# Designs tried in a protein design run: designed miniproteins, single chains, continued (3). Part 94

Each design is a single chain, and the fold is of that chain. pLDDT is the mean over its residues in the fold that is shown.

## One batch from the design tools (miniprotein)

Design m11470
Fold by ESMFold2-Fast:
Structure m11470 (fold): chain A 78 residues (1-78)
Amino acid sequence: APLLARLDEAIRRKDAEEAVRILRELYERQGVPGLTEPAARIIAAAGSSFTVEDLLNILRNLGWEAFEAAVRDLVSLL
């Protein structure tokens, strides 16, 4: 999808603001299922020990603001 290509570019540029904007658009369109592939790409790029399930559970249990903070932390590791 064009949004996933834009996410890959945001990850490459270490652009947390653009990454979060793309994730929010995918979440608004598709809910949590729309975030599975984006989460996997960010985690893999960051070399993080987080699983996709760990990151999505932050969203499910703590809400969007906590999820956004976790994504920003992962992008800061790039």
Scores: mean pLDDT 85

Design m11471
Fold by ESMFold2-Fast:
Structure m11471 (fold): chain A 66 residues (1-66)
Amino acid sequence: ATGEQAVRAAEEAVRLARESGDEFAYAEAQGILDDARRALDDGDDVGASQAYGRAEGAVAFARSLL
């Protein structure tokens, strides 16, 4: 995944976690977003792909709470 794709996925995870009201999910999603933004800034395609996968998992988890 590109850094831009990872950031967009992580932003979606943060939005859904906020809507769920789960503080753990929200904190985890924010951490993933920070990692995704760092990967984008550094041009780190490996870090971006890892952040993207974690963001997809966080999206699925937050959706399970809604």
Scores: mean pLDDT 85

Design m11472
Fold by ESMFold2-Fast:
Structure m11472 (fold): chain A 64 residues (1-64)
Amino acid sequence: SEERVFALLSERFSRSAARVVLEALLAEQKNGPLSDEEIASVAALARLSPEAVREAMREGRELA
């Protein structure tokens, strides 16, 4: 569930990063896979590397 994804990501990174990654996962569900440019934008907003965003999104998909 979204609550479980948010809780895990908040513990691992921060509440702000968790929110940005969760919104990216919801956008992916509605609009299809994010482009590399979209991943880079998410990474900048979350203050993570693009690789960290990809891994966080992969974990989020498994928990959703």
Scores: mean pLDDT 82

Design m11473
Fold by ESMFold2-Fast:
Structure m11473 (fold): chain A 66 residues (1-66)
Amino acid sequence: LTLEQLKEFALWAASRVKDPELQKKLKEDAENAKTREEAIQALMKSVNALTDEERDELARRIEEAV
């Protein structure tokens, strides 16, 4: 995955977080990621805040992108 794709997945995952304050912070982390490592960290933070259903949807989207 490219940096751009990782940032897109991180932003998508952040957008699905239910807590509005946490969602805003996670979106900022994703938007400000400058390296693949930072984008992966932002994605993982969002994943930890998602429901099981949203994690499954994210996994499906990533599988389709590879």
Scores: mean pLDDT 82

Design m11474
Fold by ESMFold2-Fast:
Structure m11474 (fold): chain A 66 residues (1-66)
Amino acid sequence: MRLRVTLTGSPTQETGIVLRLIGDPAVELERLGERTYLVTLTGSPEEEAAILEALRADPAVEVEEL
């Protein structure tokens, strides 16, 4: 699936989130703006659901399904 992710936390929080996403082999990350990213999930449906729920649970992250 494709997600639009906007990072609303501190620069340290942003760096941590970006490093986690880049480190995941089931995630393709494209920068759309200064704090806005296109996240393409390429794993299993279960892995996609787990990543989506983790992003939604983070108060420093706004997630839109595309």
Scores: mean pLDDT 80

Design m11475
Fold by ESMFold2-Fast:
Structure m11475 (fold): chain A 92 residues (1-92)
Amino acid sequence: MEEEIIKLVHELIKKSDEVAAQIPDPEKRRELLHITIALAIEVSAYLSGLTSKEEVLAFIRGARERITELAGDLAQPVVELLDKLEELIKKA
């Protein structure tokens, strides 16, 4: 389970970089990349026992909403990975 979560976060970082490259607005691009970095930190904190399951799930939901606002339809591959991450953490 932990290995699957780590792998999924790496896929999220890669897909966020690909989506960010397609966003013409540099401010929106930067914000999307910052959200992805913050998400990776939050998940790492959860796996290390430094934050609760409820806190990391709330962070994932907030990230999903904001990434959708920033990238619209381009966000779909990132949103799918976020939904999968939420489901894996719920089962852990």
Scores: mean pLDDT 86

Design m11476
Fold by ESMFold2-Fast:
Structure m11476 (fold): chain A 63 residues (1-63)
Amino acid sequence: SSALEELKAEALELARRWVAEQRARGMSEEDAERLLARIEAGIEEALTISEVALKVGLHDLRK
């Protein structure tokens, strides 16, 4: 429902597509699953950091 949710969904779709391409190029299913899980975790973390950074920036601008 937010722009961040849309960005997350798009990033996850791109990640899944890219990992599927690596699988087609000979990456094992085990490596692909590990890679996708790591990328998904990284996307979650990056969005959380971005949200916190925005809140901190807004706090500094209010001083």
Scores: mean pLDDT 77

Design m11477
Fold by ESMFold2-Fast:
Structure m11477 (fold): chain A 81 residues (1-81)
Amino acid sequence: DEFEKKLKELVEKYKPEAEKALAAGKKGEGTLELWNKLLEELKKLLEEELKNTKDPEKQKELEEILKKLEEYLKEQLERLA
């Protein structure tokens, strides 16, 4: 899955920054900010890929990933409430 690989690369890219935020003593706030920014970037990348992709199969995969990501974000916010 091309998008799964891209998502994994983004996670690996932000891993050192997340660890640094935790070590700096801004554990909750710093980590939440990095998490939110990561998810926003992932969402934007998926939307851009959807615009650039003309392959119907890839379009469906992107739409499914976007829907699941949106549901995941909603569930996380509700669980914290």
Scores: mean pLDDT 63

Design m11478
Fold by ESMFold2-Fast:
Structure m11478 (fold): chain A 59 residues (1-59)
Amino acid sequence: MKTITGEVLALVHTNATYSVVAVRDLATGKGYLVVTPRSDGASLKAGDVVTLTGKAVLA
C-alpha cells in the first residue's frame, strides 16, 4: 500500500466496494492509479488535491 498526495486527474472507476482514481503525485509529478475504499474516491473530481492511501500502480 502507498500514500499519495496529488492532483486528481480522473475518477476511472467506482463500485460498491472501491474506487480507482488517477492521481498526479505533487512531489514527483508521476501519475498513479490508486485503488481506495469507495467512500474515499467516489466523490473526487478532476482538479481536486487529495491524500489517498491504497494500492497504487504507476500509470
Scores: mean pLDDT 79

Design m11479
Fold by ESMFold2-Fast:
Structure m11479 (fold): chain A 64 residues (1-64)
Amino acid sequence: ASPDVIAAAGVRLLMRRGYSPAEALKKVNEALKKNPNPTVEEFAKAMGIDPAELAAEVARLVAA
């Protein structure tokens, strides 16, 4: 998946955890500054997200 799709999936999952859109976007952007081309697993680990949940959200965004 592209970094943009991974970023969008991360924002959506953080918002489901109670983060505001601005807070979610800040956290995602900070992770991407450290690793601009992350795998789903690397990004999930950096964000404290389950890799399976992130992979599922990425799949939903690609299918839409």
Scores: mean pLDDT 80

Design m11480
Fold by ESMFold2-Fast:
Structure m11480 (fold): chain A 73 residues (1-73)
Amino acid sequence: MKATITLSPAGVRLLLDPEARKEVLKEVVDITEKAIRGEISPEEAAQRITEVLREAAKKLGYDEEPEATAVPG
């Protein structure tokens, strides 16, 4: 698979926080593995990752909305 999933600066910052990373890591990895296997599209994976990051940001009191975007390669 040649598609890349890109994170917004807010998304990267969230993943650099150890507490935030604990909330999202397992789900983000699972979604990414499904995309690599071709079970979901890169666009669907980016949407699911965006939702996971936004829920974690909301739960942890982050004001910025993180985003993941699928870039075809």
Scores: mean pLDDT 74

Design m11481
Fold by ESMFold2-Fast:
Structure m11481 (fold): chain A 63 residues (1-63)
Amino acid sequence: ELAERLHLLAQAGASVDELLAYIRVKEYGLSYEEVAKRMGISVSTVKNLVKRAEELLEKARAA
């Protein structure tokens, strides 16, 4: 589950920020606003990090 998604993301070349944003939003169920506050970045940046992580997961699953 979480470990499998983390392994896929890391193998697909995800950054630490992409991994942290993805985990906090998708696995822990935190809002984009809460994650933005914790990471000291904008909500738009969090959304972009999560989107890139999801794109990498889809590519990894398709391979």
Scores: mean pLDDT 78

Design m11484
Fold by ESMFold2-Fast:
Structure m11484 (fold): chain A 85 residues (1-85)
Amino acid sequence: SLEEKRKEVNDTMAKEIAKAKQIEKEASGDSPEVKEYKTKLARAQAAEDIAKKAIEVGINPENARETLENAKKLRDEYKKKLDEL
């Protein structure tokens, strides 16, 4: 059902947000700039995985594909920034 598909996306969203928050917590001992980019990277990776799940189950797949492309671009940008810190 559509409700089951939405639940799968919402469950994935909750899981990925929790993972991103844990990464932010683990980065609390890092410099402010390293913590900022680790947090941004974790959120970009979460957005990527949520968008992939939305595409898989067919919830707003066109918008999800655009979100996925943007998330991948931000992920690569933030990885590069962290490599330079």
Scores: mean pLDDT 88

Design m11485
Fold by ESMFold2-Fast:
Structure m11485 (fold): chain A 74 residues (1-74)
Amino acid sequence: MLSEEEQKELVESLRETLAFVQSEKFDELPLEDQEKLLEVAKGQLEKAKQLNLEEAVKLLEEIIEVLEKKLAAK
């Protein structure tokens, strides 16, 4: 299992990622990079669920929702 310090770093990184995927800067990325980020997020969600990282799971679910909504609009 991740240490408490590693869990805090993960949560902070995910909060930054959520802000990024909601931003116009994300919309400027090539479609391939947007799709890669979605696949990475899905893999991280599966791992977070296995480790019972509640906060990380919530953030990853929000990230995936934003990504799927943006990609479905293309």
Scores: mean pLDDT 81

Design m11486
Fold by ESMFold2-Fast:
Order: sequence, then C-alpha cells, then structure tokens
Structure m11486 (fold): chain A 97 residues (1-97)
Amino acid sequence: AQDLLAKAEEMLAEDPNNAGAWYWLGLAYLKQGKYEKAAEYFEKALKLAPSNAVAWENLGEVYAKQGKYEKALEYYRKALELDPDNEKAKENLKKIE
C-alpha cells in the first residue's frame, strides 16, 4: 500500500535508525518489482537489526528474483539459522538448486 511508503518515510525523518521503517521501504519496493531498491533498504534494515529473520528471507527473495541464486541461498540460510521454523525460507531454499 502507498501508505506504507509514506509512514516509513515519516518514521525515518524522525529517526533514521528505525530498522522497521527501512524494512517497510524494502517490502514496498519488492512489491513494485524494484529489486535493487528493495535490496538496498532491506540491507539497511539488517545493519540496524541483524536478528530480523523475515528481513533476511525477503532479501533472499529479492536476489532470487534477480537470478542471483548464490546470494539468495546465503540469505535464506541466514533466515533459517535465526528462525528454523520459517516455512517460507524453507520452501524458497528448496526451489534453488
């Protein structure tokens, strides 16, 4: 939703170290198919909150959609290391050989 971008931008204007806001920007750009921007914002979120397993999983998906499977595998494995029950990361990992 467009409201996610507006809210994330407002939160970042108040606190540029808001990991959640960077994560929401990553999600918004991923949904738009803008993979380079999505990766940039997820990487920013993960520098601030490296234990966010869902952000690692989404970063893996971004790289997989770009055909960068080696990086996608690395990030899906990181998501599963942090959250072994992440079903989406397990499913996506199995799709990459």
Scores: mean pLDDT 83

Design m11487
Fold by ESMFold2-Fast:
Structure m11487 (fold): chain A 61 residues (1-61)
Amino acid sequence: LLDRLTPEERRVAAYILEGLSDEEIAEKLGISVGTVKRYVDRILEKLGVSSREELIAALKE
């Protein structure tokens, strides 16, 4: 499942699992919050989940 994500999307997903906000992820990666939100949207779409909460649940399985 995670193999469907790009390396950057996997890094964003890992930070989401750590409980980081979009703002904190943006700071860690040196990108804009808007770019982080686009990565989150793509990850949700690729994994077939509709929320950050469902994403965390899916990745913890």
Scores: mean pLDDT 80

Design m11488
Fold by ESMFold2-Fast:
Structure m11488 (fold): chain A 55 residues (1-55)
Amino acid sequence: SSIDEVVEVYFKARMAGASEEEARAKAREKAQELGLSEDQLNEAIRRADEALARA
């Protein structure tokens, strides 16, 4: 799904050592490309943060 693509972008950026700000910027660009709302972007980041806590 579109939101899963945003989750993946943020997760991969953070795992690669990007800052939270850099990862959010990349996720935001992907969300805008996919036509996602701000609420959907925030949900994607929340899900990515949960996955990062488990990694």
Scores: mean pLDDT 86

Design m11489
Fold by ESMFold2-Fast:
Structure m11489 (fold): chain A 63 residues (1-63)
Amino acid sequence: DLEKDIVIALARMAGSIGIKYSKDPEKARELTEETIKELETASVEEGQKILREMLKKLDELEK
């Protein structure tokens, strides 16, 4: 599923950036790994929601 693959790719990119700028890189890495596993079993609509939640959590780890 191309749309699903795109969402997973975006999560990987966001995770890499988040880890680099995080105050807690280990938590950012754990969040990224957990999110990717969730995305592999989720629908596209659920995946979009999961990705948005991940981005919010990564932003909090940057602060």
Scores: mean pLDDT 81

Design m11490
Fold by ESMFold2-Fast:
Structure m11490 (fold): chain A 61 residues (1-61)
Amino acid sequence: MSPEERFLAIAENVADQLGLSEEERKELIERVKEAFKKHNGDLDAVLKELQRLVRELVERR
């Protein structure tokens, strides 16, 4: 399993646990994919971006 696949699985689990809408789930997944491309696979940077996005989505509610 690639690091990207692992983070996508984490994002899916987070979306399920938080009860995110389909649109919020898609946004989260797309942003994680963009973070992998932008940070050239820097896992720490991707993790920080994922944490920030989850916080933003929760705070919107």
Scores: mean pLDDT 75

Design m11491
Fold by ESMFold2-Fast:
Formats: sequence, structure tokens, C-alpha cells
Structure m11491 (fold): chain A 80 residues (1-80)
Amino acid sequence: NVKLIAYFDAKKTTKEEIVEAVSEVTKLPKEDVAEGIVEQKDDYVVTIPNVKKKDIAPIALGLHEKLGSAFQGYSSEAEE
């Protein structure tokens, strides 16, 4: 499994909209998603733990579909 780190433009979306979208595409509780959100400058950064590699592409597609250009992309880290 990996940590999926997703980046969002804070000028194009809200923390509430990010929590809704990430919760829906990952099936994680909204409270768990909210705990993983960090504000940095003009961006929101969301860490999603314990993502299976096969689920990365569906999650990214779902976030792009729900939030459009507010979803800036993602990176992943190995979870040991």
C-alpha cells in the first residue's frame, strides 16, 4: 500500500468540497479525510493512507471528475 498525497488549488475549492470528494471516491469517513488536510500557501494538501496501487488511478479520476481544475495532481509514498 501507499500514501497518496493529493494537491488542490485553495482559490478554486474549499476544505468542505475536498472532504466530500475525497470521502466519496475513497470511501473513507469524512472525519478521517479532514484530519489529513493541510493548508500550505494557496494549496490544500491531502494525505490518504493505505491506498492500494490499483486504486490510485480510480481515485485520481474521481477527484478530477468532482473538482476539475481545482485538483492539481498527486504523488505517492511507499507505506512500510
Scores: mean pLDDT 81

Design m11492
Fold by ESMFold2-Fast:
Structure m11492 (fold): chain A 58 residues (1-58)
Amino acid sequence: PLEDAERLRETGRRLGLNPSAVEAAEQTVLETGGPEGRELARRLEELMREGARALGLP
């Protein structure tokens, strides 16, 4: 869970996402923990990438 939360923070920072939103996502992953937290982190990372891609359109 810790490693997954750190990856989310790094991804959000790299994509220039709102710091408060990234922190909320990180906290949720850490609080969930275990396999559920790991799966949640994976889904959130995917959503972050998709959101950034959409915002990257002209």
Scores: mean pLDDT 72

Design m11493
Fold by ESMFold2-Fast:
Structure m11493 (fold): chain A 60 residues (1-60)
Amino acid sequence: SMEEVKKRLRELVEQFLRSTDPDERARLIREMVDLARESKDPEVVDYATQLLQEAYDTLS
């Protein structure tokens, strides 16, 4: 379901924010992007984009 995909995206971004390993962070970003693309749902793609933007803003 879309809610399960959104939950997985939140879990991935939380792991990203807790990670100090650049390789792990890159893998997590790739997993989020892949999930969003596979969903084919514009709402999921937009949500993933917002989560990634917030994650990058936190690291800036």
Scores: mean pLDDT 83

Design m11494
Fold by ESMFold2-Fast:
Structure m11494 (fold): chain A 58 residues (1-58)
Amino acid sequence: SKEEKEANESVAEGIVENLKEQKASREKIEEALANLDTLTNKEAAEEIKKALEKLLAE
């Protein structure tokens, strides 16, 4: 649903903001991407993956 998508996007934004605040290295961002396969919520994992890949492309 739209609400679920917005909630997942909000979670993804929070993760990106936290990584930026910590000045996380490329390696740390890549580790976060690798850990997404352990998430049971695949829709949330896809939104987080999209946000992390966008952060790596910056």
Scores: mean pLDDT 76

Design m11495
Fold by ESMFold2-Fast:
Structure m11495 (fold): chain A 61 residues (1-61)
Amino acid sequence: SSFDMSNPAIAAAVAAMRAAMDKLRAVPSDDRAGILRQIGAVLRAMGDVVQLALDLRKANG
């Protein structure tokens, strides 16, 4: 499975995404600039997870 959490690279990428989401939740709702910065961090982390999943799929196909 492409999302095997026993894979350290997958585990690290997912942990980074969760950490970015936690930071987004901690931003005050009226801090639009802070929200946009943390959305950018979440999108970057999500992109890393997607890229890793695609790379693993290519290696297995």
Scores: mean pLDDT 78

Design m11496
Fold by ESMFold2-Fast:
Structure m11496 (fold): chain A 66 residues (1-66)
Amino acid sequence: MTGAEVAGRAAAQEARELGASEEAVEKILRTGRELGEKVRAGELSNEEGAKKVGEAAQEIFKEAGL
C-alpha cells in the first residue's frame, strides 16, 4: 500500500472511534485510494500523498463536528 492508503485507513479508524458516520469514514477511505493512485502514477510523491490525506481527513473531521 502507498503511504496515502495507510494514512487514509488510520484516519478512517480514528473517525470510527470518534463516532463519525459511515459516510464520513468512506469519504476518508476514498480520498486515501484516490491519492494513492496519483502516487502510483508518479503525480505525487509518497510523502505528499500521505500529507494530503491527513489534511483532507482533518477537513472531513471539522465538517463532521469532530
Scores: mean pLDDT 80

Design m11497
Fold by ESMFold2-Fast:
Structure m11497 (fold): chain A 71 residues (1-71)
Amino acid sequence: MKIDPEEIELALKEIEYAVLKSIARQKGLTPELLEEMKKVLREMLDIARRLGDEKTAAYFEKELEEVEKLL
């Protein structure tokens, strides 16, 4: 099995983002939590672009646009 280190990094960031979304659902969305979610999304977008995964990058760009509309 061959796993690219950047693919592992992306998977870990996806888990981090899912945890932040879970906290937002349980606690409510705060400006601080929103900024952290945007930060993780930008990091995931950067990794997807480095991997050359244009479809995944486009998906994260859309997610970032939607998150930016929340507050």
Scores: mean pLDDT 80

Design m11498
Fold by ESMFold2-Fast:
Structure m11498 (fold): chain A 89 residues (1-89)
Amino acid sequence: MEPVTLEEILAEAAAAGDLEALQKLLEIRDFMRENDAGASVTAEEVDGKTHLTITLYSRDGKKIGEFEVTVTQHTIDLLARYAGGPEKL
């Protein structure tokens, strides 16, 4: 897969109507980095969109947060192409 930049992902997500969802995912990433947290992600497809449930755990395994984000498959495909994977954002 060809790598994409963060700016390209933001532009494409905006065009797909997923900009707010992508911004929320980036906020979750920043929260994880600041709190040394891990994540568990479940995905459910509803009406051609992917509904993601993200559960955050502290380093000690304690649940510290839970978030729901709905994105199009197009945005998921873009995140998968970013610098070797979405964890590189």
Scores: mean pLDDT 71

Design m11499
Fold by ESMFold2-Fast:
Structure m11499 (fold): chain A 60 residues (1-60)
Amino acid sequence: SAAEEAAERADRAGALAAASGATEKGQQLGRMGVEAAKKGDAETALEYAERARELALETR
């Protein structure tokens, strides 16, 4: 489902941000995205995934 895909993207992006050096914030964004997806809010979950991805790119 769209929510499941959004949850996977948020979790993956959060993990990438954490691996890039933004551990605490990356993990938080990933969790928030997964929680939003569990509530059926795929759009909010994708927003958290995007923020985590941007954070990963900034921290390298």
Scores: mean pLDDT 80

Design m11500
Fold by ESMFold2-Fast:
Structure m11500 (fold): chain A 100 residues (1-100)
Amino acid sequence: EEKKFKEEAEKKIKELEEEIKKLEEEKKRYEEEAEREVEEAREKLREAEENSELPPSLQSGEVLREVGESAGYIVKARRAEREKEKAEKEKKEIEEKAKK
């Protein structure tokens, strides 16, 4: 009688712990993705800076292209950061439910 209740409670707790762990891993994955995209954006800005030494007729086209590419990576980084925030909120909600 008591054993069955205890087994169900232990199963429920274990499921919540596994869900929290998955959200923690997902959060870390998005954090690493955002960091990679930011680094790509920095690299593109560096290329734009180096191309600033080109003749004026070529300088604007190359610099504008590389700045545009950098902006694209920043957008990707921001998307990954938003997904990280969502996973963090879901983790906190599950932790609160586990405390009840």
Scores: mean pLDDT 70

Design m11502
Fold by ESMFold2-Fast:
Structure m11502 (fold): chain A 62 residues (1-62)
Amino acid sequence: STVEELVLLIIEVREKGYASEEEKKKIAELLKKLGANDEFVKKVLETEDIEELEKLITEFLE
């Protein structure tokens, strides 16, 4: 599922401690498929802190 794919990608990013450009693009694609607005997607893409990124995604999925 799109949610499961997003969760697995965030786990991988957290374990590495960074998100590559391709991983950020995939996160944006998955968020858009789940109905996230452009403003939220932009905020996620501009986030450099992995802990804040995980928090934003977790709050979106609740």
Scores: mean pLDDT 82

Design m11503
Fold by ESMFold2-Fast:
Structure m11503 (fold): chain A 94 residues (1-94)
Amino acid sequence: GAEEGAKRAKEAAERAREAGASPAAKAGAEAAARGAEDAARGIGGGLSGGAGAGLALLGLGVAEAAGEEVPEEAREAVLEAARAAEEAARAAEA
């Protein structure tokens, strides 16, 4: 459920960091991990996970708009963190 989503989001954020994600992309992935954890703990319900997922996508978009190079592995990790945060949000709504 939500706890599993939070664990995956945290792991994905770590992978983004290790893969050399730009500061904006890394911040987005970390926001997704925090949002997923908050959702799993019942803090803010689905809003926390949804906000985290949105911030991950925003961070990636900001990095691309700024011309920052985001390695494919880091990009995939940020997207995985966003998906895991959405799953945690859906589980928290139940």
Scores: mean pLDDT 77

Design m11504
Fold by ESMFold2-Fast:
Structure m11504 (fold): chain A 65 residues (1-65)
Amino acid sequence: AKELADFYKENGDKETAAEIYKSLAEQAFKEGNYDEAIEYYKRALEVSDNPEEFKKMLEEIEKKK
Protein backbone atom coordinates (compact mmCIF):
# COMPACT_ATOMS: atom_id res chain seq x y z
CA ALA A 1 0.00 0.00 0.00
CA LYS A 2 0.96 3.70 -0.07
CA GLU A 3 2.19 3.49 3.53
CA LEU A 4 4.79 0.90 2.52
CA ALA A 5 6.08 3.14 -0.30
CA ASP A 6 6.28 6.10 2.10
CA PHE A 7 8.25 3.88 4.53
CA TYR A 8 10.85 2.95 1.90
CA LYS A 9 11.14 6.59 0.81
CA GLU A 10 11.77 7.71 4.41
CA ASN A 11 14.45 5.01 4.85
CA GLY A 12 16.27 6.21 1.71
CA ASP A 13 15.27 3.21 -0.45
CA LYS A 14 13.95 5.49 -3.18
CA GLU A 15 14.05 2.87 -5.95
CA THR A 16 11.79 0.47 -4.02
CA ALA A 17 9.47 3.36 -3.16
CA ALA A 18 9.27 4.35 -6.85
CA GLU A 19 8.39 0.76 -7.83
CA ILE A 20 5.59 0.59 -5.25
CA TYR A 21 4.20 4.00 -6.29
CA LYS A 22 4.33 2.86 -9.93
CA SER A 23 2.41 -0.34 -9.11
CA LEU A 24 -0.24 1.68 -7.23
CA ALA A 25 -0.52 4.13 -10.14
CA GLU A 26 -0.93 1.28 -12.66
CA GLN A 27 -3.66 -0.32 -10.53
CA ALA A 28 -5.53 3.00 -10.16
CA PHE A 29 -5.25 3.59 -13.94
CA LYS A 30 -6.70 0.15 -14.71
CA GLU A 31 -9.60 0.90 -12.34
CA GLY A 32 -10.29 4.23 -14.10
CA ASN A 33 -9.14 6.27 -11.10
CA TYR A 34 -7.07 8.73 -13.14
CA ASP A 35 -6.68 11.30 -10.35
CA GLU A 36 -5.28 8.65 -8.01
CA ALA A 37 -3.00 7.29 -10.77
CA ILE A 38 -1.68 10.83 -11.39
CA GLU A 39 -0.89 11.25 -7.67
CA TYR A 40 1.06 7.99 -7.53
CA TYR A 41 2.96 8.67 -10.76
CA LYS A 42 3.93 12.10 -9.37
CA ARG A 43 5.25 10.42 -6.21
CA ALA A 44 7.19 7.88 -8.30
CA LEU A 45 8.65 10.70 -10.42
CA GLU A 46 9.68 12.57 -7.26
CA VAL A 47 11.73 9.64 -5.88
CA SER A 48 12.87 7.89 -9.09
CA ASP A 49 16.32 8.04 -10.70
CA ASN A 50 14.55 7.63 -14.07
CA PRO A 51 11.72 10.24 -14.14
CA GLU A 52 11.18 10.22 -17.94
CA GLU A 53 8.93 7.14 -17.91
CA PHE A 54 6.68 8.63 -15.22
CA LYS A 55 6.53 12.04 -16.90
CA LYS A 56 5.28 10.40 -20.12
CA MET A 57 2.59 8.40 -18.29
CA LEU A 58 1.52 11.46 -16.32
CA GLU A 59 1.16 13.58 -19.48
CA GLU A 60 -0.85 10.82 -21.21
CA ILE A 61 -3.27 10.37 -18.30
CA GLU A 62 -3.78 14.13 -17.86
CA LYS A 63 -4.77 14.40 -21.55
CA LYS A 64 -7.66 11.99 -20.85
CA LYS A 65 -9.15 14.42 -18.30
Scores: mean pLDDT 77

Design m11505
Fold by ESMFold2-Fast:
Parts: C-alpha cells; sequence; structure tokens
Structure m11505 (fold): chain A 56 residues (1-56)
C-alpha cells in the first residue's frame, strides 16, 4: 500500500523508527506532501522531548 511504501521510505531516508514512520504514513493516508508536513512537526516535537523528556 502507499502507506507502507511511504513508511519504509521514512525509515530509510529520514532515519525514523518503524513505529514513528508507520504513524506518520497512516496519518498522511499515503500523501507525500502531508507526510513531509507531519514529519517536520514530529521532528520538532521530538526535539522538545529530548531537551526536557521528564515532567517535573
Amino acid sequence: SAEEELAQELVEKEGLSEEDARRIARASGGDRELAEKLLAMHKESRSIAEQDPRPL
């Protein structure tokens, strides 16, 4: 499916985990442009989590 193909590309080209790639691909419905937008948001969210991963 387009979602599976897109998820595999996200893993290979962007270095995402399979779980994260599948989540983005599913949310995009296999749309590459939407997936790119979602990937950008995911990277931003992950960066914030890595800076302060624990709530106090």
Scores: mean pLDDT 73

Design m11506
Fold by ESMFold2-Fast:
Structure m11506 (fold): chain A 70 residues (1-70)
Amino acid sequence: SDEDKKRKEELIKRGTELMEKYEEKISKFSEEQIKKIEKLVLEFLDALLNEDLETAEKKLEELEKILEEV
């Protein structure tokens, strides 16, 4: 639907902005935290590809939480 397409575009925009914040803070993360972030990014992208917008949003929220804790 047009609404799902718009939601997908908003999630992509949020993900892009979040990755920019990650790059700014990358030196503050451990190797284990980096691996967890990379896994969440891949799971987010996979969810977007499968149009599972609910899962994509949950993965994005987990990424946001990790970045806020650092």
Scores: mean pLDDT 83

Design m11507
Fold by ESMFold2-Fast:
Structure m11507 (fold): chain A 64 residues (1-64)
Amino acid sequence: SAAIEEKARLAEALASEERRAILREVGRTLRDIGDALDEGLRVYRETGSREKMEEVFREALAKL
């Protein structure tokens, strides 16, 4: 019946929202990792120091 189909669609929409929330969290973490990589590479290009690049990476990893 239409009522059962409507309830099924509402349950599916709620489950979809939870999945999207998880995907957003994963997406934020991936962006943070990408930002850390870009910053580390920028520091390496500017200073030529691998140690300074590694420091940027360690700092970013500690915030995860």
Scores: mean pLDDT 80

